# Designs tried in a protein design run: designed miniproteins, single chains, continued (2). Part 101

Each design is a single chain, and the fold is of that chain. pLDDT is the mean over its residues in the fold that is shown.

## One batch from the design tools (miniprotein)

Design m7515
Fold by ESMFold2-Fast:
Structure m7515 (fold): chain A 72 residues (1-72)
Amino acid sequence: SLRQQLLEGARGDEEASRKNLELAQQYLAEGEKLLAQGDLKGAQEAYTKYSQFYTASSINEMGAQFNRELAE
């Protein structure tokens, strides 16, 4: 059914959001570590990746929410 397809799509987006958030958290921790070591360039690169994965996670979460609302 259309409802089942929307719910399956939402679950896929929720899983992608979780994975992207985990990657974002890893890069945030790496950036903090590099900053503490005085590696400003490494910290900037890590924070850039954090921002990219955090943004991807947020986009996936919004997509999942829309699909769930349409299924209700």
Scores: mean pLDDT 88

Design m7516
Fold by ESMFold2-Fast:
Structure m7516 (fold): chain A 76 residues (1-76)
Amino acid sequence: PFSQALKDKIDKYVADLKKKFNLSDDQTKKVKQQIIDLAKGFHKSFKSKGPVTQIDVDFAYMVVELDLEAERLLKE
């Protein structure tokens, strides 16, 4: 479960990544899901129950951004 503030933050991060990496709509949907899944995973690892926090989302964003940078390097 995510608060509205966290959903808004995820959407802002996704929009930033779309602009920075020139992502297609399908890639943008995948990136949004990756951030959500990673944030949930981090929250579960550090706590047990409850909604995810802003820190979980911020950390997930950093990991996804690094993954996209690695994909750019691997392309050529």
Scores: mean pLDDT 76

Design m7517
Fold by ESMFold2-Fast:
Structure m7517 (fold): chain A 87 residues (1-87)
Amino acid sequence: SATRAKELTKRAVGEALEKENLEQAAVDLVQAVILERAITPGSAFAYTLLSQHLPASALVHLEKAIDAALKGDEATALTYLQKALTA
């Protein structure tokens, strides 16, 4: 739902700003993109914050997860998300 996507986006931004759980921020971001099938301003901001703190290896996988999420390929999005979290 739109409400759930907004909650996930807000949580992703908060977690990325506080730097206390970057893995959960990435999970919440990808889940929000899956639900919206779009990059919202909040989702873009969460990604920008994550890009400042995650290593390049994780970011490559996170970008692929977001691309798959935008295309409606949830299974591929979650696979690349898992790779980002273990990078």
Scores: mean pLDDT 85

Design m7518
Fold by ESMFold2-Fast:
Structure m7518 (fold): chain A 73 residues (1-73)
Amino acid sequence: PPSPEELEKLKEKMREEIEKKIEELKKLGFPEEEIELFREAVELYLEGRESELSEEQRKEVEEIEKKYLEKLE
């Protein structure tokens, strides 16, 4: 299993990728509210706390991902 130091480095790299994706979402015209929810959801995933996402938040994140994929087509 990854060491705590390796996990911290992975989290740092993932946060850099998250910022890159947030910039993409901004370029594609996503609302600030949707970008904020996406950021919160990814932070929870990085911390292993994805179970803290409500059903409503999960549905909203799924809709954001769907819209993102549609805009990439």
Scores: mean pLDDT 76

Design m7519
Fold by ESMFold2-Fast:
Structure m7519 (fold): chain A 71 residues (1-71)
Amino acid sequence: SAAKARFLALLEELEALTEELMRQLGLSPEVIERARAHMAELRAQALTLSEEDVEVYIAGTEELIAELRAL
């Protein structure tokens, strides 16, 4: 669906921003690797969500991305 495709794109953007921020903060490779594994798991779970649930998570993910960009 279009909503799920949008949500996956937002999760990819969130992953990229989070990894860049962790590298800038000098976090260890082990921490970054664990974050990648966690994000991959969340992305897999996202595909099992209903359309209604996806819309709610899209809004929350957009807010989180905006907050991270404001740092």
Scores: mean pLDDT 80

Design m7520
Fold by ESMFold2-Fast:
Structure m7520 (fold): chain A 64 residues (1-64)
Amino acid sequence: MSEEQAREVFEELQRLAEEGKLTYERVKELLDKYGVKLSNEEIEKLGVAAVTGDEELAIKLLLK
């Protein structure tokens, strides 16, 4: 995944958070579409990053 794609994924996660749809299942589905495999702990951190607007943390998680 490129940094540009990671930013796109982060924007989608923020949109889901704003809509009240940021659930573990929805995050997992979005990651699966991009072929990203994260641990449960990393998915939780990614969710927090989306809610708090921590783009740097989100990109770091998505590029691993």
Scores: mean pLDDT 81

Design m7521
Fold by ESMFold2-Fast:
Structure m7521 (fold): chain A 120 residues (1-120)
Amino acid sequence: SKKEEVREILEEVRRLLEEDRAFVEEALARGEISQEFADRILNDLDILIDGIDTLIEYLDKLSEKEAIERAIAAVEDALKLLQQHTAEAERLGAAELAAHFREAAARLEELLERLRELKE
């Protein structure tokens, strides 16, 4: 069903955000980024992950249309945040973190496209 495809996409988004979280912790451990910058990114990622987890939990209670629309909005929010953090990481000279976020953003764009195809 389209709802099962939405679930699979959201679970993949959650996995990507957890990978991003781990990479931020590694960047901090390497001294590539400040504690302040790491704390802001980790807090934002935790909010996004909680939002995805909530959406997955309530997915079966939503209409197919509502599930798709809410998933699109959640992935769009995640993509915006990653793009903002990429720009800031580049400005601060955190080249490895910026490269990781650019790759993560590209993967989220592919998942967003898959969700948009389900809406049609």
Scores: mean pLDDT 90

Design m7522
Fold by ESMFold2-Fast:
Structure m7522 (fold): chain A 64 residues (1-64)
Amino acid sequence: MARKALEDYLAGKLSEAEAVTRLASEAQRKFGLDAATELVRRYAELRAERGPEAALRELTEAIE
């Protein structure tokens, strides 16, 4: 579940890289490779602008 990866990251149980990997895998499983690639690109842009927590929240919401 996408939400669990975000929750585990916020609780300090997953690194950012581990959370992104799980979210990317979930997106690819749900929407296919092209959609997952676009969601990860959007995450990278948001991370540069707003930081990792805001970017991971947006990525999680897009998958849910």
Scores: mean pLDDT 84

Design m7523
Fold by ESMFold2-Fast:
Structure m7523 (fold): chain A 88 residues (1-88)
Amino acid sequence: SLEDKMKKVVELIKNNASISEILSELEKLPEEARDLLESLYLLYLYHNRAELMDVSGTELGEEAGKEKLDFEELFELLLKKLKELEEK
């Protein structure tokens, strides 16, 4: 199912798989689902990269701490919305 393919991409992202592996799995998705997950992946990388750069004690580190992106929560919300659209 589409949901299973999307979940596989999310698991690869959560497990810090290589960009090439993530892109390979994204290519297997329909364009709309691929574009959406690619956008979420870029957002996830942006928020997590701030933590990895050791910006503790800086303004950037303080902002990153306030708005930590929970990729799993965003993905679950997205799946819920997709199911609501399919039921109409």
Scores: mean pLDDT 62

Design m7524
Fold by ESMFold2-Fast:
Structure m7524 (fold): chain A 91 residues (1-91)
Amino acid sequence: SEVFEKIRELLDQLVKAKSIEDFMKALEKLREFVKKNADKLTPEQREELLTYLQEAFEKAYKKFSDELDKNPELREKVEQLVREIVEALKK
């Protein structure tokens, strides 16, 4: 599925982000794409992507932990975007 491969590509962009600004842009892009296209995924593809999401987010949180700890508003925005992505994939 082109949609499945595109979401994997966007997840890779999250892990490869070199700045918090690039990370936020990649996360917002991923949220918009997932909300728009999740209905095109099979249940099996959704489960696989949820696993990739968990791994990618854990790596990204570790990478930007200092910046997120110093900016509660940014942390809250990240948590909200992650929640919206997860909910779109579960529904």
Scores: mean pLDDT 84

Design m7525
Fold by ESMFold2-Fast:
Structure m7525 (fold): chain A 60 residues (1-60)
Amino acid sequence: SLPPLTPEQQALFDRVVAEHPELTEEQRKLLRDEIQTAKQAGIPVSEEELRELAEILLES
């Protein structure tokens, strides 16, 4: 139901996922949902913020 990621957002997502190959499918979905939700709210997520979220998910 959320719109597709822009090419820039997709590239960002792909980089963070490639750096954290241990992320589960569900954790990757949470990262993608965060990018989409932030975009819908007009607040862009940075690469640093997305990396931090990935690290938090892996430590949970």
Scores: mean pLDDT 78

Design m7526
Fold by ESMFold2-Fast:
Structure m7526 (fold): chain A 85 residues (1-85)
Amino acid sequence: LSEEQRRELRELLVRAALLLGAGRFEEAREVLREAVERFGAEVVIREAPGLLAEEMREHGASEETVELSTKAFVGLVREVAEELE
């Protein structure tokens, strides 16, 4: 990914994570579908854990919160990617 593409992907992933945290699961899934459509399922699945973890640590999240949130988020990304297959 270029720096621009990495930034765009990170923005989509952060938006989806915030929606997920708010219990807005359908809206989070729609944002993740957009990310998968733009970047490809393989790229999103590979990059999402690291980009989300970076964002959460940057905002002072505990390592436990990062682990639980990234695990849940990756599960949702895989589910959305399978739906687009």
Scores: mean pLDDT 77

Design m7527
Fold by ESMFold2-Fast:
Structure m7527 (fold): chain A 107 residues (1-107)
Amino acid sequence: AEKEEVDARIEGLRTVVDHILEQAREAGADPELLEEVRSLFDELVEKIRQLPVEKARRYLDRVGALLGELAGPLQEAIRNKDPEAINEILRRFVAGLREILAEVEKE
């Protein structure tokens, strides 16, 4: 049940990230930056999956919070069809994912 919860949360976050990256790609985001986000996210969630449940939940909460902070600005940039703004927000996402990944790697 607890491991199933962690796995379900990862798949939920992956669904959200996949949807966001698809919308950003259609709005003219940098393909290299989209691939960097995808790669970092996939590496991060697989490392989180290997942690004890309590630690996994903590890091998944941080990933969720990061997505929550960026979702509004990103949706606005996508609606405005502003690739430069989308790319700036994706760079913030990359920086946040790298910070979380560095902490997970110290566990």
Scores: mean pLDDT 88

Design m7528
Fold by ESMFold2-Fast:
Formats: structure tokens, C-alpha cells, sequence
Structure m7528 (fold): chain A 76 residues (1-76)
């Protein structure tokens, strides 16, 4: 993980909180925090696992968000 990638992900997390909701934004923010800790060498195995879990949670939440949005648009 690079500082540039971490910074970009933090910016994406803020935008996602405004546009897609706090849960998706929090998942992205957790990914960014885990990446930052991993890059600093703080318990790298733990934070790499946290990053993977947060990424999986983000992908799942994003799929649910898109499915809900599609359903609402079809029903509206």
C-alpha cells in the first residue's frame, strides 16, 4: 500500500458516506486505516486481515446498495 492509495481511499470513504451511506463509507474508512497501519508495519498480519475483511464487507454492502437502488428504480 502506498500513501497515495491510502489518501485516495480516505477521500473515497468521505464521498461514499455522503452519497451511499455511513455503512459503505465506514467500510472504506476501515480499509484505509488498515492499509495505513499495514504500511507503517504495525502488526502487519492483523491489519492485512482487517483490510481483507473490510474489503469483503464493502463489496457486499455495495452489492446490496446497488440491488436496492435497482429494485427501487424498477418499482418507482
Amino acid sequence: FTEEEIKKLKEEAKKAKEEEGEEIGNALATMAAAMEAYAKGTDPEKYLELYKLAKEAYEELKKEYEAKKEKEEKEA
Scores: mean pLDDT 78

Design m7529
Fold by ESMFold2-Fast:
Structure m7529 (fold): chain A 107 residues (1-107)
Amino acid sequence: SPLQAIREKFLELVKELDKLVVEALKTGDPKTLAKAQELANEILELARPFLSDKELERAQKEFNEVLATLGDPKASPMEKMIALFRLIATLTEILLAIDRAVRAAEA
């Protein structure tokens, strides 16, 4: 199924984003953060057909704010933890939208 291939690609991108986010938390390296931003943009483009305009705008905002917080040397550990929870919530909303489309196509 083309939709199942999209879901598999989404999970691959999320796994790579997780690695970059963990590395960014340890190093604060701007190059690692730039790669994380590129992957976040790929995830949003992959998700675009499955999200409403409002959901897409919210996901874009959340990715931008999370990555900005993770790259901020003045951000507290609690602020970074909250940013990670927001990232997980946003990725979960995208996965649920893709899964809804997969189920609709199989009905």
Scores: mean pLDDT 86

Design m7530
Fold by ESMFold2-Fast:
Structure m7530 (fold): chain A 71 residues (1-71)
Amino acid sequence: SLAEEAERLKEEALELLERLREANQQGDFTAMHEAMERLSEVLRRLEELAKESEEAKRQLDFVKERIDEFF
């Protein structure tokens, strides 16, 4: 379902934010870049799902709040 896909994407986004934090602390520019690219793809898909599902929109909003806290 769209809700299940959105939940998976939310979990992946949170894992990517943790990888970004670790890579930033280690100065691993390659790992930071890879995590940022994947996070962007996850966000694009989640935005697409959010157009069709209110649950997916809630997951997108949650991820955006986590990103705002990170940066």
Scores: mean pLDDT 86

Design m7531
Fold by ESMFold2-Fast:
Structure m7531 (fold): chain A 72 residues (1-72)
Amino acid sequence: DNARTFGAATALSAARSSQEEADQLAKNAVAYASTMSKEQVRLAAEAADEMGKRSPKAKKVADALRALYESM
């Protein structure tokens, strides 16, 4: 599933990045995900949240995608 793969890959990248790069990845993820359906954003957020349980930087991506979903 492309949406889940996107969420997981972005969260993993954030976990392995600097804090500043993780913040930028979260912003870029929201911008890209805003072109997705509400269901796709939910799947991306859930996939990102799995990595977010182990990494505060990855959790920032998951939280940003979840906030986008809740605004839709």
Scores: mean pLDDT 85

Design m7532
Fold by ESMFold2-Fast:
Structure m7532 (fold): chain A 100 residues (1-100)
Amino acid sequence: APKVAGVELINLAAVSGTDRREIAAFVWDENGRILLGRVFEEADPEALEALLKEAGITSFKKQTVVYPDGSVKTYEKPLPLAEILQLLADGSAVSVLLEP
């Protein structure tokens, strides 16, 4: 089975310049290959948790947030998934990378 290296969450409104409040989620392997991708119509922690469970991910050790001004912040203790989804939905973040 491929080893999961991370999950990237992208605010589609922030990258496309539209009012679409959609979040794209991509699961990556250690070679940068996409294993699984989904789009959520709104910030839904239960749908994201279901995706992570399907990908075999139970916890994250590291989180990297990209902000609209291009600044990047890394957290060694990840924020709760609900807070991550709210940051993306509110446009406070452009993308988040979650690493197991």
Scores: mean pLDDT 74

Design m7533
Fold by ESMFold2-Fast:
Structure m7533 (fold): chain A 91 residues (1-91)
Amino acid sequence: TVEVLEILALSIKNAAELVGDKETLELAKKALENAKTNPELALEYLRKAIEILYEKGALTEEQKKAALAALEAAKDPSASGSEILDVAIKA
């Protein structure tokens, strides 16, 4: 859902600000801008941001896996926003 994409983008934006990663911050901003109008593009930006955070050691392998699972759940139109948020919070 759009709500979950926005929450994931905000979480990644906050993580990028904490680690000082400009590239991840820009990707999170682009994801927020596209969450309503182009959710597929927003998902692509968030996936890339998660990969960069993992490469820089800001995420463990388990955290990366959980974050990517939350993105996959977010693009499923049958998944409830509540279920997707529970996955994202646990990540």
Scores: mean pLDDT 72

Design m7534
Fold by ESMFold2-Fast:
Structure m7534 (fold): chain A 73 residues (1-73)
Amino acid sequence: MEKAEELFREARELASPEFQVGIDFAEESAKKNIEAGLVTGLLIGKRHAQFTGDEERGREIERLVEEAAKELS
């Protein structure tokens, strides 16, 4: 749990303010249903990339969410 929480925190810190609530929602969803949290977090990462044009940051957010989901499984 602690490692997953750290990974979600890193994703939140990379996210622009408009997407930080989405990352928080993905974390809370993952604690109840890992698959739902993963899908939500990946969608937020993709939308972040589309909104900001920062493909590298969006990809890193997706990577951190995937690693957090693995730590919860």
Scores: mean pLDDT 82

Design m7535
Fold by ESMFold2-Fast:
Structure m7535 (fold): chain A 70 residues (1-70)
Amino acid sequence: MPTQEEIDLEVEAALLIIHASILRNEAKRRGDTEKAEEADKLIDEIVANQYDPEKLAELRERLNKLAEEF
Protein backbone atom coordinates (compact mmCIF):
# COMPACT_ATOMS: atom_id res chain seq x y z
CA MET A 1 0.00 0.00 0.00
CA PRO A 2 1.40 3.45 -0.83
CA THR A 3 2.17 5.76 2.11
CA GLN A 4 0.19 8.97 2.67
CA GLU A 5 3.33 10.90 1.64
CA GLU A 6 3.48 8.95 -1.66
CA ILE A 7 -0.25 9.60 -2.25
CA ASP A 8 0.29 13.33 -1.60
CA LEU A 9 3.16 13.36 -4.14
CA GLU A 10 1.01 11.51 -6.72
CA VAL A 11 -1.75 14.12 -6.24
CA GLU A 12 0.80 16.98 -6.59
CA ALA A 13 2.22 15.39 -9.78
CA ALA A 14 -1.30 14.86 -11.21
CA LEU A 15 -2.23 18.52 -10.59
CA LEU A 16 1.01 19.70 -12.25
CA ILE A 17 0.30 17.44 -15.26
CA ILE A 18 -3.25 18.87 -15.56
CA HIS A 19 -1.92 22.45 -15.41
CA ALA A 20 0.85 21.72 -17.96
CA SER A 21 -1.72 20.03 -20.26
CA ILE A 22 -3.95 23.13 -20.14
CA LEU A 23 -0.96 25.35 -21.05
CA ARG A 24 0.08 22.93 -23.86
CA ASN A 25 -3.43 22.99 -25.37
CA GLU A 26 -3.60 26.81 -25.08
CA ALA A 27 -0.16 27.12 -26.75
CA LYS A 28 -1.31 24.82 -29.59
CA ARG A 29 -4.52 26.88 -29.99
CA ARG A 30 -2.36 30.03 -30.36
CA GLY A 31 0.07 28.31 -32.79
CA ASP A 32 2.93 28.64 -30.28
CA THR A 33 4.71 25.33 -30.97
CA GLU A 34 7.74 26.28 -28.81
CA LYS A 35 5.61 26.76 -25.65
CA ALA A 36 3.60 23.62 -26.47
CA GLU A 37 6.86 21.62 -26.68
CA GLU A 38 8.09 23.19 -23.41
CA ALA A 39 4.84 22.13 -21.68
CA ASP A 40 5.19 18.57 -23.11
CA LYS A 41 8.75 18.37 -21.74
CA LEU A 42 7.49 19.48 -18.31
CA ILE A 43 4.83 16.73 -18.37
CA ASP A 44 7.51 14.11 -19.21
CA GLU A 45 9.76 15.35 -16.37
CA ILE A 46 6.85 15.39 -13.85
CA VAL A 47 5.95 11.77 -14.77
CA ALA A 48 9.61 10.70 -14.47
CA ASN A 49 10.04 12.44 -11.07
CA GLN A 50 6.59 12.03 -9.47
CA TYR A 51 8.05 10.71 -6.17
CA ASP A 52 10.85 13.31 -5.91
CA PRO A 53 9.48 16.24 -3.85
CA GLU A 54 12.50 18.52 -4.56
CA LYS A 55 12.26 17.93 -8.31
CA LEU A 56 8.46 18.44 -8.24
CA ALA A 57 9.00 21.80 -6.47
CA GLU A 58 11.51 22.80 -9.20
CA LEU A 59 9.10 21.69 -11.95
CA ARG A 60 6.21 23.60 -10.31
CA GLU A 61 8.37 26.78 -10.37
CA ARG A 62 9.21 26.19 -14.07
CA LEU A 63 5.50 25.59 -14.83
CA ASN A 64 4.46 28.79 -12.99
CA LYS A 65 7.07 30.75 -14.99
CA LEU A 66 5.68 29.30 -18.24
CA ALA A 67 2.11 30.17 -17.13
CA GLU A 68 3.15 33.84 -16.59
CA GLU A 69 3.98 34.04 -20.33
CA PHE A 70 0.32 33.37 -21.34
Scores: mean pLDDT 82

Design m7536
Fold by ESMFold2-Fast:
Structure m7536 (fold): chain A 68 residues (1-68)
Amino acid sequence: MEELKKELLELLEEAIKLAEEQGTPMGRGIAQLLRQEKKRIEAGEFSEEEVKRLKKGVEALIEQLKAE
């Protein structure tokens, strides 16, 4: 669990950075949502299955942000 949480938090940091670097209102909105999710994960509000699901979603989001 801890390793999965650490990997998810690192992916969230990358996604936040990429979204902010876009310099758009949409990018700022995405970054804000990701910061909220990061706080919830740090607070232990997610199960292991939810963390795995979020990790897949964040990986897909990072690929999309890099393609822009």
Scores: mean pLDDT 80

Design m7537
Fold by ESMFold2-Fast:
Structure m7537 (fold): chain A 61 residues (1-61)
Amino acid sequence: LRPLSEEELQELQRLRAELERRHGPVETYRALKEWLDRRPPDSQTLVELREALERRLALAG
């Protein structure tokens, strides 16, 4: 598994900040999970983020 590229990290940070500014945390987590679903599962960090988001969404509803 590879580390996150600088480009991937910057894109993720921009998406998160934009969504949190416009929407609540649940919608932000849902959109982040959708973004992760479009990424290859070749990074341990991305796999861990997906698992964390799934746990947060399960707790929220």
Scores: mean pLDDT 68

Design m7538
Fold by ESMFold2-Fast:
Structure m7538 (fold): chain A 86 residues (1-86)
Amino acid sequence: GRGEALIRRLRELIREMREAIERLRRGELSLEEAIGVLLRAIGLLFDADLVIDDMDPALRAEVEALRAELERLRRELLEAMRTVPK
């Protein structure tokens, strides 16, 4: 269903974000690649906002928690990008 598909996408991107932050801090990820991940996070947060009101209430709570985690990781990635040398 719609909610389950969104939860899967949020969990997948959260995993990618955590990996990207770690790799960026180690100099293993380019700023261009980091920007790509950041833009995907922004897009998915926007998509979630568009459909959240149509979700099963039981799934809405989990989506809200995952959205909060993704937004937190988005801020962490942006801060990590600011510390990369050039």
Scores: mean pLDDT 81

Design m7539
Fold by ESMFold2-Fast:
Structure m7539 (fold): chain A 80 residues (1-80)
Amino acid sequence: TELKALVEISEGGLARLRSLAEEDPDNQKLVQVLETLEAWTENKTLIDVSTAVQILSEAAEIAEEHGLPKPLVTVTLVRV
């Protein structure tokens, strides 16, 4: 039995990240985090926990830098 992470960005969180990406399209880290969270949420992808933690840490850093409400993302641990 292995643990995976189900990572889901809220509709409000997604909209905020999209607005930030539109304001600064050259911010590669922001764009990468946005695209990753969009894909994971849309596809209901079960992610390796270490990978999920990395992207969530990047998302939290972006939220803190821009004064956005935390958390932007819900994480559910799933046994597979």
Scores: mean pLDDT 77

Design m7540
Fold by ESMFold2-Fast:
Structure m7540 (fold): chain A 83 residues (1-83)
Amino acid sequence: MSVADIEKTLRDMAKALNITFLDDERIRALAEYLYENPVIKESDLKRKIEEIFGRKLSDLEWQRVFSVVALAAEQFGREIVPD
């Protein structure tokens, strides 16, 4: 597994789900975060996503981004744990 493998999966999923606010730079940053962190607390993930976006997300935007990230995490053996 490489950052590029995670990035491709996130990009393909964002495109398939028509998540237009996930650009290539944000997808790369998320892929690097998932690659570096085998276990991630949900609160830490939310903070990282807000950092990547430079703002807080709406509940709908958060749910859409979280779904894509959670599916990619599961595919690559990364664990997202509740706080």
Scores: mean pLDDT 84

Design m7541
Fold by ESMFold2-Fast:
Structure m7541 (fold): chain A 99 residues (1-99)
Amino acid sequence: MEEEKRKKAEELKKKGEEYFKQGRYDEAIELYKEALKIYEELGDNKGKAEALTNIGEVYFAEGNFDKAIEYYEKALEIDPEHERAKKNLEAVKKVIGRE
């Protein structure tokens, strides 16, 4: 049961990554939010932080920097050691001229 849910979350994440690469930002975000919900049901903090970071990356690509920051900060609240969320948050702050 847990393994089936995890497999579904991984599949949703991969589909989201594919849609993101295609510039289908809204569809990518929806898939990542579905994966996030599954990780929340599993109590998988690492999976939750990963999904939140992926959502932030889509918002960054859209130029929605405030939403990107919001999601990276949410990821770091759950997993303070998430390297990709840390680097992406620093990158967004540099782009918008905040330190």
Scores: mean pLDDT 86

Design m7542
Fold by ESMFold2-Fast:
Structure m7542 (fold): chain A 85 residues (1-85)
Amino acid sequence: MAEVEERLEAAEKALETPAVWVEKAEEAGWSEKEKELARKLKEEAEKIKKEMEEMKKKGAPLEEIVEKVTELLRKAGEEYEKFLE
């Protein structure tokens, strides 16, 4: 149980990553399009947080919530990683 809760907390911290990317993009002098992409990823992270809260309200098992949030975070991260590659 505690391990699943810790995984959920780690996922919640990962949802803050796009905000860090936005800050780094500004410092690195990224293009306007690149900054826009980072901003959109930050907005996606906020949507994932809302979906997680809705799942909690519906009484979904913590394991299911963790799996869903992790999947959404992975997809969001892939879009940004493709840009950096």
Scores: mean pLDDT 70

Design m7543
Fold by ESMFold2-Fast:
Structure m7543 (fold): chain A 54 residues (1-54)
Amino acid sequence: MTPTQRRRGQLLYEEGYVDKLITDGAELAPAVQRAVKEKGVKLSDIGELLLAGE
């Protein structure tokens, strides 16, 4: 999947499902977890960065 396609799909999930995952203490890299908590950004944006950073 292209990053663009994956991002659009994830944006739909983040409004409910992904936000719950963050609250539940998602198993993310420390830097990613901190960015989400500090910035209050959407996990879909962080997810794309994670995938690109493979």
Scores: mean pLDDT 49

Design m7544
Fold by ESMFold2-Fast:
Structure m7544 (fold): chain A 70 residues (1-70)
Amino acid sequence: MKKIYIDAPTGPVGLEKAIKLLQELTGLSREEILKRLYEEGWDGTNSSTGEAVNKILKEEGVDVEVVVRG
C-alpha cells in the first residue's frame, strides 16, 4: 500500500487537495467526489476528510492510503 500525505493548514485546504487527488486516482468528477464525501460524514475537518477519502479509495479499488495533516 502506497501512502500519500496531504499537508493542509485548514479543513477547506485539505478538502481541495483531497478532491484533486481523488480526481487523479479515480477519474471521478468534482461533483461526485463532493457528494461521496458528504455521504461519508465529512464535517469540515482534516480528520473527516482523511477518513472519507480512504473509504472512497477502497470502494474504487485504489491501493493507496491518504493521510491528511496540518
Scores: mean pLDDT 83

Design m7545
Fold by ESMFold2-Fast:
Structure m7545 (fold): chain A 81 residues (1-81)
Amino acid sequence: MAEITEEDVREARRLMLEVLPHPKLTEEVAREILELAKEYLEKEFKSVTGEQVVATAVAAVYELKNGIESELVKKVKELLE
């Protein structure tokens, strides 16, 4: 299984902040969002790359900003409450 690296966390947080500048969007919360995205992807796919996890996590934050609610987006919203 893909491991979430510190580089993945920093890149994801940078992209997430460009989409949704939120005071609770720390490196710790970005890591938690990446872990949620990884769990979401691993339910559907046998293997997941770090790039896919970052893309999915950033997409979930973008969907949250635009009022789109999926199961993953609802979990991301709870982390930012």
Scores: mean pLDDT 80

Design m7546
Fold by ESMFold2-Fast:
Structure m7546 (fold): chain A 89 residues (1-89)
Amino acid sequence: EDDLKLVESIEKLIDEYEAARKAGDQLNADIYLGLIEITLAVILKHSNLTPEQKKELRTLGDQLIAALEAGNFEEAREYAKKIKELLES
């Protein structure tokens, strides 16, 4: 379904963001980060999650962005995995 496809897009964007950051390509890094933020906002607004699950999604999304900005790509992937598991409920 659409929400799982959007999470798969986030996972790909994390890989692109990491590659851009490691290459010193700040313009493309900022673009990929922005696309991740927009995709997370779309999932949050349009998912069929409960209010409790939406609160968890918001928290995980915030942690994902913070991890990416800190350069902690492994932690960011773990948050993306948790978001995927939440949407598979």
Scores: mean pLDDT 87

Design m7547
Fold by ESMFold2-Fast:
Structure m7547 (fold): chain A 91 residues (1-91)
Amino acid sequence: SEREEQLKVLKEELEELEATLKKLEAGEAKGATEEDIEAVKRRIELLRKLIKGEEIPEAKKTAEQVKNANAEELGEIGRAHILAELEELKK
């Protein structure tokens, strides 16, 4: 079903963000701030709530916010990924 396909995509995004967070916490992206790390953690938490989503009314509101995430919020995640990638390239 479409829901199962969406769930798979969300789980893949979660896995990618968890990998990025691991790199950030390991200090592989020295340019990343605590705010960058918290932004990635927040996005991971929102994705987990969306994946579990339908059972809790507050989870439905969180899922709506995740679906309607603006370019700025997505840009913070992209920045964290780029910083981690740049740190690997410097090697």
Scores: mean pLDDT 61

Design m7548
Fold by ESMFold2-Fast:
Structure m7548 (fold): chain A 75 residues (1-75)
Amino acid sequence: EKRKELLEKIFRKVMEKVVKNEKDSEKLLEIGDKLTLVHMEAIEKGMEDEEIIELVKKTAGEEVAKILKEELEKE
């Protein structure tokens, strides 16, 4: 499915940018876990881009949500 493949690509790019900017391994693990849960929910519920961005902002924080929005806009 095209949507599932797109979201997998986008979340991977978001995590790559988060790893580049964050040096705390515990913080990285927490963000990674939260992004995995949001990714799974987005696919299961058929969430729109705006809904995914809002959920990431609520769960992983505004800076991570900003990275996600930028990556979605590049596609």
Scores: mean pLDDT 81

Design m7549
Fold by ESMFold2-Fast:
Structure m7549 (fold): chain A 86 residues (1-86)
Amino acid sequence: SEIDRLIEEAERKFNKGIELAKQGKVDEAIKYFKEGLELLDRAGVLAAIEGDTERLERVQQLSKDGIEKAKELAKKYNNKKLLEAV
């Protein structure tokens, strides 16, 4: 389905974001997390139009998890950069 395709693309974007964050490319990682969230927003709109409550709930959970992970990684790597500047 189109919704499943968008979710799979979003998960790929989040995985790439995590990979980039591990490489110290925090700004690029944030970009990929943002792209993943945009794909999930589109999936959520489609699920709402179709009345698919289960997929809508899954999209909402994945969006929440993606946001929290992006915040965690950004904060973690910002702290390391500040430590290296001292």
Scores: mean pLDDT 80

